# Designed miniproteins, single chains, part 72

Each design is a single chain, and the fold is of that chain. pLDDT is the mean over its residues in the fold that is shown.

## One batch from the design tools (miniprotein)

Design m2482
Fold by ESMFold2-Fast:
Structure m2482 (fold): chain A 104 residues (1-104)
Amino acid sequence: SMEELRKETIKLLEEVKKLLMEALKVEEDHQLMLKIIGYILRIIGHLIDLELNPDDKKVMLDALKTAKDILEDLLKDDSLPADLKEKAKKLIAKADELIKKLES
């Protein structure tokens, strides 16, 4: 159960990182590009925390809540392609599911 939740959390963060890298490739606003780069680095930091603390529920919750906040902010970018917006919405829903399972 906890090991499975950890694996799903890591998978979600890897998918968020991939989405952010795809968003970065199509972004033309330099301020938004720098913000996305900062988000990628933050996700990498949480992935490292998850590897170092594999059984820490708080580390998993912090990672999921950060990923959700990043995705919600990314959705405010009107220049984001529709396919990336749909991926972001699905990842937010998955993050909410995992957060509820961890808080149960």
Scores: mean pLDDT 89

Design m2483
Fold by ESMFold2-Fast:
Structure m2483 (fold): chain A 53 residues (1-53)
Amino acid sequence: RQALLDRLVALAARATPEQLDELGAIGDLLLSDDPAALAEAAARLAALERRLA
C-alpha cells in the first residue's frame, strides 16, 4: 500500500493535467480496504507508468 502511494506521488511530479485526474481516481482506490480495489489501483498505476516512460 505505501509502495503504491510512493509510486503515485512520483508520477504526479511529471504527470500532465489529464493524467492528474487519473492519479486522483487511483488515490481513491488506495483508500479502500478492498483487495480488489487495491489490485485495480496497482494495475492503473502501472499503465500510467508505461505511458509516461
Scores: mean pLDDT 76

Design m2484
Fold by ESMFold2-Fast:
Structure m2484 (fold): chain A 85 residues (1-85)
Amino acid sequence: MDEYKKAVDSFNNLADYLIDNLRKSAEQNPEYRDTYLKGAEEIQELRDRTLKDAEQFAKIGDEAGLGVVNIGTMTMIDTYLRTST
């Protein structure tokens, strides 16, 4: 329970950080504004889906929920790297 909760909290903190950075990039680079804002939206959608799936899997066991959060984290980082310069 504690490890799963900490993983969810860390995942949410990472998502907030990446979304904030992409929004700042959109403000600083108006030419690429739509690309950065789309990336932020994709991360938010991934966050919502990952948390929903993690909650369902955590009912089977905390380790299953952790697995979902870990996969979501990797996908989120990949999405950020593909969007950010």
Scores: mean pLDDT 84

Design m2485
Fold by ESMFold2-Fast:
Structure m2485 (fold): chain A 63 residues (1-63)
Amino acid sequence: APLSSEQGRALVAAILAANPAVPREAATRAATAVSTGDNETAVRILVAAGLSREQAEAIVAGA
């Protein structure tokens, strides 16, 4: 099921709080991937945006 607007905003906010250098567009794409159940794509997007794999996996697991 797609993330609710509130869940999507919370996830984008969590990503940006963890690394403010991550572009908002990348955070939004990662949140969209989580909403479709594609957590590995979300992790890859966040790693490409500058997060460590451990940080990316923790954020996605916390969503």
Scores: mean pLDDT 76

Design m2486
Fold by ESMFold2-Fast:
Formats: C-alpha cells, structure tokens, sequence
Structure m2486 (fold): chain A 84 residues (1-84)
C-alpha cells in the first residue's frame, strides 16, 4: 500500500512537470511540442487513476487527497488543450 502512495506522488510530480513543459512550449508557439507533452500528461493521469482506484480498494486515508490532486491535473490539461 505504501508503494502505491509513492507511485501516486511520483505520477503527480511527473504529470505536473509534463503540464509545465506543455505550457512553456505553448508560450514559445511550439504547438506540436505542447500537444506531445499534454499527451504524456494524459497517459500519466490515466496511470494515476488506476493507482487511486487501488488506494480506494485498500481504504487508504490519503485517497481523498489523491482524488483532489487528480481532478486538478485533469482540469489543468483541459485548460491547456482549449488554449491550443
């Protein structure tokens, strides 16, 4: 279970990094690069969703915290895609 928490934290950081790189690429007018980083972020978010589901099954006390982070990441990706 603690390994799932570490995986969730790692995936959240990785998704945030991909989103930041997508935003920087968008600011530089590199639309194809921005799309690629958003695609990477979306795949990381899908992996995070699976880990969060496992945390729910395990009854982990940090489940609600990770759900909130997951929703924020999804919203940020959607906002950046709308800007493309």
Amino acid sequence: VENLVKQAEFLIKSAKNAIELARKALEMGRLDTARRYLEVAEKIIEQLEKIVEELKKAGHPRYDEFVEQLEKLRAEVEELRAAL
Scores: mean pLDDT 86

Design m2487
Fold by ESMFold2-Fast:
Structure m2487 (fold): chain A 61 residues (1-61)
Amino acid sequence: SAADAAAARAAGREAEALAVRLLTSGQMSPEEAGRYGLALAQERAGLSRDQLRALVAAGKV
């Protein structure tokens, strides 16, 4: 559905933002951050936007 497509795009953007933050914080190499972001996008159904934001805010990634 259009709503499902919108949710998938939003999850992808969250994963990209998380990867950028991990790279910027020095927690991961550029290659590792890219792979992690892709993995999170693929697992989007298991992670809500709030869960992704909470992980980033808590520094638990």
Scores: mean pLDDT 62

Design m2488
Fold by ESMFold2-Fast:
Structure m2488 (fold): chain A 91 residues (1-91)
Amino acid sequence: MTEEEREQAIKELKSLPLEERKDLLAFVFRDTMTPEEAERFKKILDKVKNPLAVLELLREIASQVHPDAAEAIRKAKTEEELNEALEKYKK
């Protein structure tokens, strides 16, 4: 993606409610999703202007963070806890 698309994707991802952001991040760390999880993932992505750029950004984040972060991300109740989980499990 272009640098402009990446900046917009970061902005859009940060504008999503915490719970939806957590779901997108947790889903990207999984090899498989249930049909219900896949539908929820698609519905959240449909809310953003550029779902492909957001998906590429999520994959980039997932590649930089240890898979063990998925459980910690799901348990995060605040924005601060989510950021702490991402930093703690950074590769």
Scores: mean pLDDT 75

Design m2489
Fold by ESMFold2-Fast:
Structure m2489 (fold): chain A 98 residues (1-98)
Amino acid sequence: HMSREQLEGEILLAIAEMLVAIAKRAYEQGKLTPEDVKRVADILERLVDEAEKLGAISPETAERVRQELENAKSLAEKGDVKGAIEELQRAVDLLREA
C-alpha cells in the first residue's frame, strides 16, 4: 500500500523527529550549544529539500518549514537555545501535517 515515494518521505520524517528528540535530550542535560542547534537546523533543511524533491511535501509546506528553521537559527544566535528547540519542534510538526 505504501509507494516508494511515501516510504522515502516517512523515513525522512522519522529521521527529522529523531534528530529533534536527540537535541531536546541534549538540552535537558545542559549539553546543547547554539552551534549544535544551527547544525541540527542545517541537517533538517537538507531533509526538507529532499522531501520537497520527492513530492512528499508541497513547496508551500517546505517554505513554512524553512521559515521555522531560520527562526530557530536566529534564536540560537541570540543564546535562546530553549526557544530554538521549540521552533525546531514546530518545523517537524509542520512536516508531519504535510
Scores: mean pLDDT 84

Design m2490
Fold by ESMFold2-Fast:
Structure m2490 (fold): chain A 89 residues (1-89)
Amino acid sequence: MSKEDIEKIEKAADEVGERVRQRALDAGLTPEQADDIAAITKSLAFNEAKYLLEVKKLPLEQAIEEAKRFGEAWGDILIDAALLDQRVA
């Protein structure tokens, strides 16, 4: 990948992580839980974008769009799981 492609993917992953972090806080999770979920979803979105671009050979814009959706979906799953754990503990 070019340096510009990596920078665009990193920015997109950061944006997903920040949105998921805010969503986790809004859902009533602690700042520590929100930070952990945001870090995981950022990593998942970044790796998904790389996979779609390098392995699946999707255009950069499509790879970023699909990776953002992937990260957002995993963010929702992780937030729901954390909320269930918080209520059981």
Scores: mean pLDDT 85

Design m2491
Fold by ESMFold2-Fast:
Structure m2491 (fold): chain A 95 residues (1-95)
Amino acid sequence: MEELEEEIRRREEELKEEIAKLKDDWEKKILVARALIEALRRLAELGLLDPAELAELRARLLASIDAQIEEMKKDGAPQKYIDEFEALRAEVEAL
């Protein structure tokens, strides 16, 4: 019992460390967002998503990008990275 809880705890700590490393790494955040958008585009092109599923995922991605832009503005991120996220937002709207 304790071994399973310890493994879950270790994986949670590893994820928290990776997220913390990305907090101020705007370039890596942009790369992750771009990869997710490309994956969604590919799934849509392959016909693996119905129109309702695509619309829901698009809405969730737009909300996540908007929240990220707000956080970046609050944290004083360079305008070039904010512009990149706004460009990614336009790509999601085009899905």
Scores: mean pLDDT 74

Design m2492
Fold by ESMFold2-Fast:
Structure m2492 (fold): chain A 120 residues (1-120)
Amino acid sequence: SELEKVFIKLLLKEQEFKLLIDEIVNEAYKSGNDELIELAEKLKEKVRKLEDVLSEIEDLILKGEPIPEELLDEMVELHEEIKAILKEIKEKEPSLSALTNKAIALNDEIIELLHQIREL
């Protein structure tokens, strides 16, 4: 179905996003900067919640059940919160600008895909 095609694109983008977040988190830990480490821990928590919601949506699609709008809204909210944290990391550590900019761009693509799923 069209929903399955868009959802597969979402899964692939979420996987790419997770890898970028893991790189940013690792660089924050390597910095030894307590403020960056705190922001990295917040990123890890938000990504964990994203994975839980994404798994729930995947289960519903596999069962042929409708996706509650509340789950899509929760994913959008989590991605907006992650974007805010990424912007703070970029401000505090300009050397991470390339990684944070890539993550923000991918984050915006994911939000677009979530809006497409809502319209299906």
Scores: mean pLDDT 90

Design m2493
Fold by ESMFold2-Fast:
Structure m2493 (fold): chain A 89 residues (1-89)
Amino acid sequence: LSPSELARLLAESFRRAAEVLEKKGDLESAKVLYEGAEKLEEAARKGASREEVLKIVQKTGRKLSEVASKESLDLAHSAFDETASRLLG
């Protein structure tokens, strides 16, 4: 995968996890993931490096850990795994 393709796949993963958390009522955690997805889409559009993409993921994950309950983190991880499985085979 190119860095741009990786960023778009990660943005999709973050949006799906955000939707799950939003439906649960965890709007703060959902907001963190939506903001992360937006940054990843911007990175893809600007041709960011793989290292820049991974820094966005790391910062988003750190923010998510600060605001999310254990249950919300478990749901987000499940959504990430499901998205990775669908996109990577």
Scores: mean pLDDT 83

Design m2494
Fold by ESMFold2-Fast:
Structure m2494 (fold): chain A 75 residues (1-75)
Amino acid sequence: SPDLSGAAAGGAAGSAGGSAEQRAAGNKMFTEYGLKGDAEKAAEAVKAGGGDDAARQATLDGGNEGSRALAEAGS
């Protein structure tokens, strides 16, 4: 397998705290997919797009009702 430890650590370090831009990007993706009425699918799409940690951090930071549901599912 490729060396994912460094990439994973870098991703976690960048997403765990969540930059404003990463949080905004994650929230935007979740919001757009949430408008389709499928929160689980929205979460999966954000994860596939590489925004899972950013979206999770944004929701944990006290996002809107839909984002809070994602935080509960993700935590």
Scores: mean pLDDT 48

Design m2495
Fold by ESMFold2-Fast:
Structure m2495 (fold): chain A 104 residues (1-104)
Amino acid sequence: MVEKLLEELKKAVELLKSEDPDVVRQATLDMMKTIDRIIAEFPDDEAAKERAYELAKEGLKIIEENENLSDIDRAIMVIAFSVTMLSINPKRMREEAKKIEEEL
């Protein structure tokens, strides 16, 4: 069952590359919902949570690099992914956020 959720997550990541902002928004929502389900339904599956975190991180990078999004849409989606990653692994997300701060 968790493998199906991870597969849905992989498909959503690919859709984040879309030039259509509506497709990117829907994919972002689908990723957030799928990650929430992984955490809720498989809380003890550390391997699945780590894979979900890596896929969310990949999605965040794609959104940051997607020039077809407005600055406001990009900011909202970055916040959405950051909150989602915090839900998976708050310690790792804190370390990643500090790394981004050091790049500023």
Scores: mean pLDDT 81

Design m2496
Fold by ESMFold2-Fast:
Structure m2496 (fold): chain A 91 residues (1-91)
Amino acid sequence: MKEEFEKALKEAREAMGRAAGLGGYLLQKAKDDPENREKYTKLAEELNKAVDETSDLIAKGEELAKKGDYEEALKLYQKGKELALKAIEKV
């Protein structure tokens, strides 16, 4: 349990970081390429929404973990990872 819990948290944070980085990159491309600005902006907005949702799930999972609810925290971290990765796949 604890090893799976720590791995899931790490993977959720890494996926969130990748989504955030890609979102920032697309916003920069939107500034540099006016013809494709709307396309890049929409993709960046989807990534930023996934980052916010994953961040909320991680925060809730950390609160559950502090209370000893590691199994529920694990589920939230896994859900957060999946949300971030799905957003990345749409790019």
Scores: mean pLDDT 86

Design m2497
Fold by ESMFold2-Fast:
Structure m2497 (fold): chain A 68 residues (1-68)
Amino acid sequence: MSLEEVIEETLARVDAWLAAHPDATDFEALQAVSRIVAELAKKYNLTPEEALRVASAAIARYDAWRAA
């Protein structure tokens, strides 16, 4: 599995969580995003650099959702 595929899976999980929790606070949403990233990093044994790239993509997706 490529890093791009891990990012895609992470973003799909973030999207699903945000859709299920439309009234979530920023704190609750960021905790969920952090948990999802940590779960994917552990599942795929990501390096710290790879985990940071996944986290950055997930945070950017959350920011885009909040702006919409």
Scores: mean pLDDT 84

Design m2498
Fold by ESMFold2-Fast:
Structure m2498 (fold): chain A 64 residues (1-64)
Amino acid sequence: TISSDIKKIKKVLSPDIFRIVKSSIDNYFRNPDKAYDLMNKAFKKSTPKQTTVIFKAIVNVRTS
């Protein structure tokens, strides 16, 4: 679930990156374009491992 994925992300990401990812997830249904921009911003600040975790969370938001 989204909440479970958010908890996993919080453990792996820095607070700054986590805030951007959470904002992206929160905006996905309300403003998809803003969510996408925030996701890209998080990717630019993330390591490859962190990018994978963020990507999995975004995919889960789309499929849930």
Scores: mean pLDDT 72

Design m2499
Fold by ESMFold2-Fast:
Structure m2499 (fold): chain A 68 residues (1-68)
Amino acid sequence: GSMAERQAQAEALAEEAERRAVRAILDGDGTKAVEILRETARQLEELGAHELAARLRRSADGVAAIYG
């Protein structure tokens, strides 16, 4: 696919990870939320989506600071 298609796929992955992380937090599982965000950030880095990966890592660090 095009670079635009890859960016759209990366953005969709980031948004889904953020939704899953919120659900995990609401279920009382902050550790799972951090794991989801960090795992997806690694996948985004491998796809070359460095800015989205950095965003998810910052979110994971914030969750870890509150819940871990």
Scores: mean pLDDT 87

Design m2500
Fold by ESMFold2-Fast:
Structure m2500 (fold): chain A 85 residues (1-85)
Amino acid sequence: MTVIAFLEKESGLQLDPEYLSDLTGVKVEDLNKSALDVPSPTLALLLFTAADIAEQQGDAEKAAELYEKGKDLALGKKTKEEVLA
């Protein structure tokens, strides 16, 4: 599963890869790579950004879920494999 496909599945949102790239500094090419091939801090940053976009669109529940996944990953409470399952 690519990074962008994972984020869209988890958020239920259509995400603009160029907009995510501009916000995070992650290259569009990296958003199209396997989520397992991206460093955990990068994936956590992308989850936090997707949470911010969900909140901006009025979906506070999805925003909270994405934020907790990113936080668990960033703090090492969950592995990348556990977050992607």
Scores: mean pLDDT 82

Design m2501
Fold by ESMFold2-Fast:
Structure m2501 (fold): chain A 73 residues (1-73)
Amino acid sequence: SQKAVDAVIEGIREALELKKEGRLDEAKKLREEYEKKYKETGDGELRARADGIAAGLRSTIEEQEDIIRFLEK
């Protein structure tokens, strides 16, 4: 659903800001919350996106921004 996608984009933006501030534990917590939330939606496409987001939050800012751009389209 669009609401679920929007929540993910918002949370990735928050996680990126926390990462830039050096607050890595809080960024990791947000990643785990998105992964759990979207795996529970029962939508295979949203689950695949959640897995990509979880990987992105462990990766570079560039990869996280690529995920955001993908979700916004």
Scores: mean pLDDT 59

Design m2502
Fold by ESMFold2-Fast:
Structure m2502 (fold): chain A 60 residues (1-60)
Amino acid sequence: MSEAYQRAVKVGDELVARGYMSQEQRDAAFKSAGVTPDSPVEDQQRFLAQLEQLRQRHDA
């Protein structure tokens, strides 16, 4: 797996652990973004940035 995908999974799992989203919402977000271990790295990086932005908004 790419580093971008691994980081996206980690951030998504952190958002679920903190109660910012449900596991179902996390799974739906990955599906909607088309992000898989085999998806383009640019799509993985874009999705990671979106998850990081969501985390930052909740932490502010």
Scores: mean pLDDT 82

Design m2503
Fold by ESMFold2-Fast:
Structure m2503 (fold): chain A 87 residues (1-87)
Amino acid sequence: DEEERTYLDIWVAVALGDEEKAKELLKTKFGLSETEANLVIEALKRNATREEIREMARKAGLTEEQIEKVIEIVEKVRETVLRAFSR
């Protein structure tokens, strides 16, 4: 699945400290803005909760629609990683 592969590639890039690659994938594959992509990376880096992500995104000036999009992508990345490593 190309979508699952993209989520794994994002997680691997963040885990290896290649934030520029993670940002490029988020922007090109999911159409995220610079601010949205930065928030996804930060959330993954510090294992942020859904509430923490909402707080960070609101402070960054994102709309509720943009906040939900960021949360959805973070959750999809985490879910895909868990499934991949759980066999």
Scores: mean pLDDT 84

Design m2504
Fold by ESMFold2-Fast:
Structure m2504 (fold): chain A 77 residues (1-77)
Amino acid sequence: SELLEEAERQAAERGVVALPKSRLTEEQKKALEELAKENSDVLKLVETEEHLVFRAAKPGKEAEARELVLKKLRELE
């Protein structure tokens, strides 16, 4: 819930969702990585040391990218 609320705020403010790895299970991380791989035309994932960073793969896909990530986060809770 709190993680989802933070993700929704980030998406609205910056069009980028940075999820702290420490707040995700290994299963959730795998599901989110698979989401990005399956939707690489809409969604780009950059993994850093502490975060999974999601953004639109192309200009004009910001709304679709946001909804994909947020929908997946809701499913994982």
Scores: mean pLDDT 81

Design m2505
Fold by ESMFold2-Fast:
Structure m2505 (fold): chain A 83 residues (1-83)
Amino acid sequence: AEERLNEARAALTAAQGVIEDAEKMLKEGGDPLEIYRKLVAAELLASYAITLAEGIDPELAKQARETLERVRKLGEEVDKKVA
């Protein structure tokens, strides 16, 4: 359980870092395709964290779901920039 939760925390931290990189690229007028690739990676990491934390740590699972929602909102912001 502790090893699984440590893996969940590592995945969530990695997802947050990728999101921060994507937000920076979006602000700097970076390539939308590169931003989308980062958001896909963050979505996979956040989903993995949810899978690992669910049923063991409801608060960590909640944080991972909030991170996944942040990815979705950033995807919508990228879509607005290319439309």
Scores: mean pLDDT 84

Design m2506
Fold by ESMFold2-Fast:
Structure m2506 (fold): chain A 95 residues (1-95)
Amino acid sequence: SYKEELVKILEELLKYLEENNFPQEVIDKIREKIELLRTKELSLDELEDLLHEVAELVISAADELGLSEEKRAEIRAFVVEKLKKAEEIITKAAE
């Protein structure tokens, strides 16, 4: 199931954010996106938009937290790898 694979990726991201003490507001917004993905039938374009919104939210929050440049780079690399995996799932779903 494409939805189950995407949910798993977002849950892995959520765990990473919790382990790195991200603001509860950011964690809650990502949980809302996971719930939307579970409960609503989204088009492939809507799935891509949701993933990009999640990535932007995380990267923006990392920049606002005043983290070191090294830690921000680590977070961006993690987010990019999760997005890449999600994009591969969406691409296969489009075929």
Scores: mean pLDDT 82

Design m2507
Fold by ESMFold2-Fast:
Structure m2507 (fold): chain A 97 residues (1-97)
Amino acid sequence: MKIDLSEVVEDSDQELIDELILAALKLLENNDEEALKLIVEYINSEDEKKQLMALGIVQKIVELGTEKSEKIVEEIYKLTDEEKREKFEEAVEAAKK
């Protein structure tokens, strides 16, 4: 499933998407553990909208195609709840196309 973050409801969720983008940038540049935890919290959330936003950010990290981005995706996967891992793997595979 390829997630288009630009199609997320423009008014209600932009602040949350911006926070996730900032977290992804901090994680990519500084290995920020709090940023990693925020992304993982959204993926593990029972709120499907938060899950989709975080998975969309993970897809953008995968699309970077760098060794560092691959390590970050692996770290997020390891901290993802077992029940959410299949959905995570599907999102990652969709981003590789």
Scores: mean pLDDT 78

Design m2508
Fold by ESMFold2-Fast:
Structure m2508 (fold): chain A 90 residues (1-90)
Amino acid sequence: MELNSLPSVVRSAALDIENLVIKDGVPLDDAAAKLQKDKGLSKATVDQAKAVAQKLLELKKKDPELYRKEILEDVAQRIRAIGDEIDAQL
């Protein structure tokens, strides 16, 4: 799954869910519920982000290098988008 092909809100939520699972040891469903409560996201957005986070967690287990590449590509896409916006506002 290409992380950079997703809507920005879903990508950010998926990364937050993954971060809670990996760093804090929170179960996936509990991480999604916490994010919905803390950030007031819609259930549809949280459900989509949870599905993406699950795929990222599976990718990390199966292919850590591809997982790292996907995360770095998402960061690179965000940097490019900021650059394009700055160029448009010059």
Scores: mean pLDDT 72

Design m2509
Fold by ESMFold2-Fast:
Structure m2509 (fold): chain A 62 residues (1-62)
Amino acid sequence: MARERALKAVDEFYNTLKAAGHADEAEAAKNFYLSLIDKAKTPEELEALAQRLENAVADIKA
């Protein structure tokens, strides 16, 4: 559940950056955050990561 939320947040962040014209940043960010999800040891870490990316997407769209 928490992992699925984090993966969805990474995908939304990637698509938002690409749509904004930041394709190189989108690829780098996706790889970085996917590695963080892979290293996460608790659901709380995954939820915190998802929240961070959700906030970043909102800021880009604002």
Scores: mean pLDDT 82

Design m2510
Fold by ESMFold2-Fast:
Structure m2510 (fold): chain A 61 residues (1-61)
Amino acid sequence: SAVDVLEKFRDEEEVPVEELTEALKAAGVPAARLLVQRFDTDGDGKLTREELEALYRALTP
């Protein structure tokens, strides 16, 4: 599930947008690339731990 994907990346300080997008697509998240890009605040192709946590909160009810 999407939650399992985000939990797996929780130990990383920076998560590559491409790897996260592919993992979320595999988990069945619609518009995964657009969603990940939205939380890539710097546009540098990586999500920080804080950005990843914000994404997690957005995906969990």
Scores: mean pLDDT 74

Design m2511
Fold by ESMFold2-Fast:
Structure m2511 (fold): chain A 112 residues (1-112)
Amino acid sequence: MREEVERLGREALEAVRAGDEEAALRAVRRLLELGLRAAKEGDVETAILAAERLIDVSEEARRLGLERVARFAAEAALEVAKAVLKVAPPELIPRAIGLILRAIGELLDLEL
């Protein structure tokens, strides 16, 4: 899972930088699915990685004016971060809260 999350994160960023909205949305959707699956399976570190990559995609898409991709990536990051918070051990709770706040910040920057 971790290697697939890293690959999809790279694919999403490359699609965003190329202006390929459809490819970016497909990669973001797959990152969301993998992040939620990782959280459900107790792979908290991989789920955190997926949320972090989704936030990176949202930030880059917003910077390049791909508002639809930026919004979907931020919403996906929030969903994964919430799933992480539900299953995280106490030592990772602050990190999960930080991801939730970052995802909300991206959504607020998009005024959505």
Scores: mean pLDDT 87

Design m2512
Fold by ESMFold2-Fast:
Structure m2512 (fold): chain A 81 residues (1-81)
Amino acid sequence: MTITFVAADVDAQEARALATELGRAHPGALVASAAGVSGEAVYNAVLAADKLEGVTLILVSAAENRAENAAGFERALAEAA
């Protein structure tokens, strides 16, 4: 599995637009916006994706919840290995 976290200095609406663009650029990847989503929800999503072999996951965060999303992402990566 390949997981990428994109920390964007944009609002929630722009983070969703960026996730849509990245989804078009990477048609084989699961791309989701983490704007307005808790770090715990990001953690759970990454662990769920890790159970699926061959999946590429790209998560796009908005500025307002970037630190919380990054913490959840990093915790999940440590446990997924």
Scores: mean pLDDT 75

Design m2513
Fold by ESMFold2-Fast:
Structure m2513 (fold): chain A 100 residues (1-100)
Amino acid sequence: SEKEKAEELLKLLESQPKAKPFLEPVDYEKNPEFKEIVHNPVSLKIIREELEKGEITFEEFLTMLDNMILNALEYNEKSSKLYQDALEVGKLVDEFIENY
């Protein structure tokens, strides 16, 4: 089912060392400038909470993952580890979808 597919992909991403920066939401009280530039904050924890509510489609789940990756690519330097990690997380998502 699409729910099982989403859960399998999410568990895969949560287990990846390169996805570690995306596990938890950014602490906006400690990083207020980040809050001002990122209006749709997404993390794997937020995506998991939405998936567990059972109210999102598989397409909406993928859109949340895309937004998480695109935010990292937009607001971080191309030479940064976080930018490179975001590219690799995106590649894992694409490879999972192609091989399912």
Scores: mean pLDDT 77

Design m2514
Fold by ESMFold2-Fast:
Structure m2514 (fold): chain A 92 residues (1-92)
Amino acid sequence: SDKELVLKAQLLLYELFSGELSDEELREKLLELIRLMLENPELFMDSVPKSVSLEEFIANLEKALELVEDPEISREELLEVLEKLSRGESLD
């Protein structure tokens, strides 16, 4: 259900911001969140700033996916992607 998907995303965000995940767990959970949001982007539009369009949100998610799928990505870069996605900021 839509409510269960939103709750799953909220739980993933809580875990991601906990500071208790290993580098591998951080990457895997961030990938899970990005893929979940890409599958149902309209459900998460209320969680992004009103200035961000659906097309811009999808583009940011696709860029985040590209960055996080790189196995050489550092913990610092993973946390930067998480922070920018949580704020609806561009991942240039």
Scores: mean pLDDT 84

Design m2515
Fold by ESMFold2-Fast:
Structure m2515 (fold): chain A 79 residues (1-79)
Amino acid sequence: MNLEEKIAYIKERLKKQGLSITDEAAELLARLSSDDKAAIDKEIDALAAYAKANNRTTVTEDDVLAVFLQPLVDGVAKV
């Protein structure tokens, strides 16, 4: 996917989970993610879970950085 396609896809996937994302956060995630749709899906699901756990309906750049820079599948999440 190119950057524009990734941004659109990220927004659509999060909207289906009852969440919105800022344009800046969507662009940041698109730049940090691979072009592999399966990898993007995993990252989007992680962001959705993170936002919901923090009682937020909007995903921000801080959420993207927190999820992307932290080991998602490790049993040891730091916070």
Scores: mean pLDDT 74

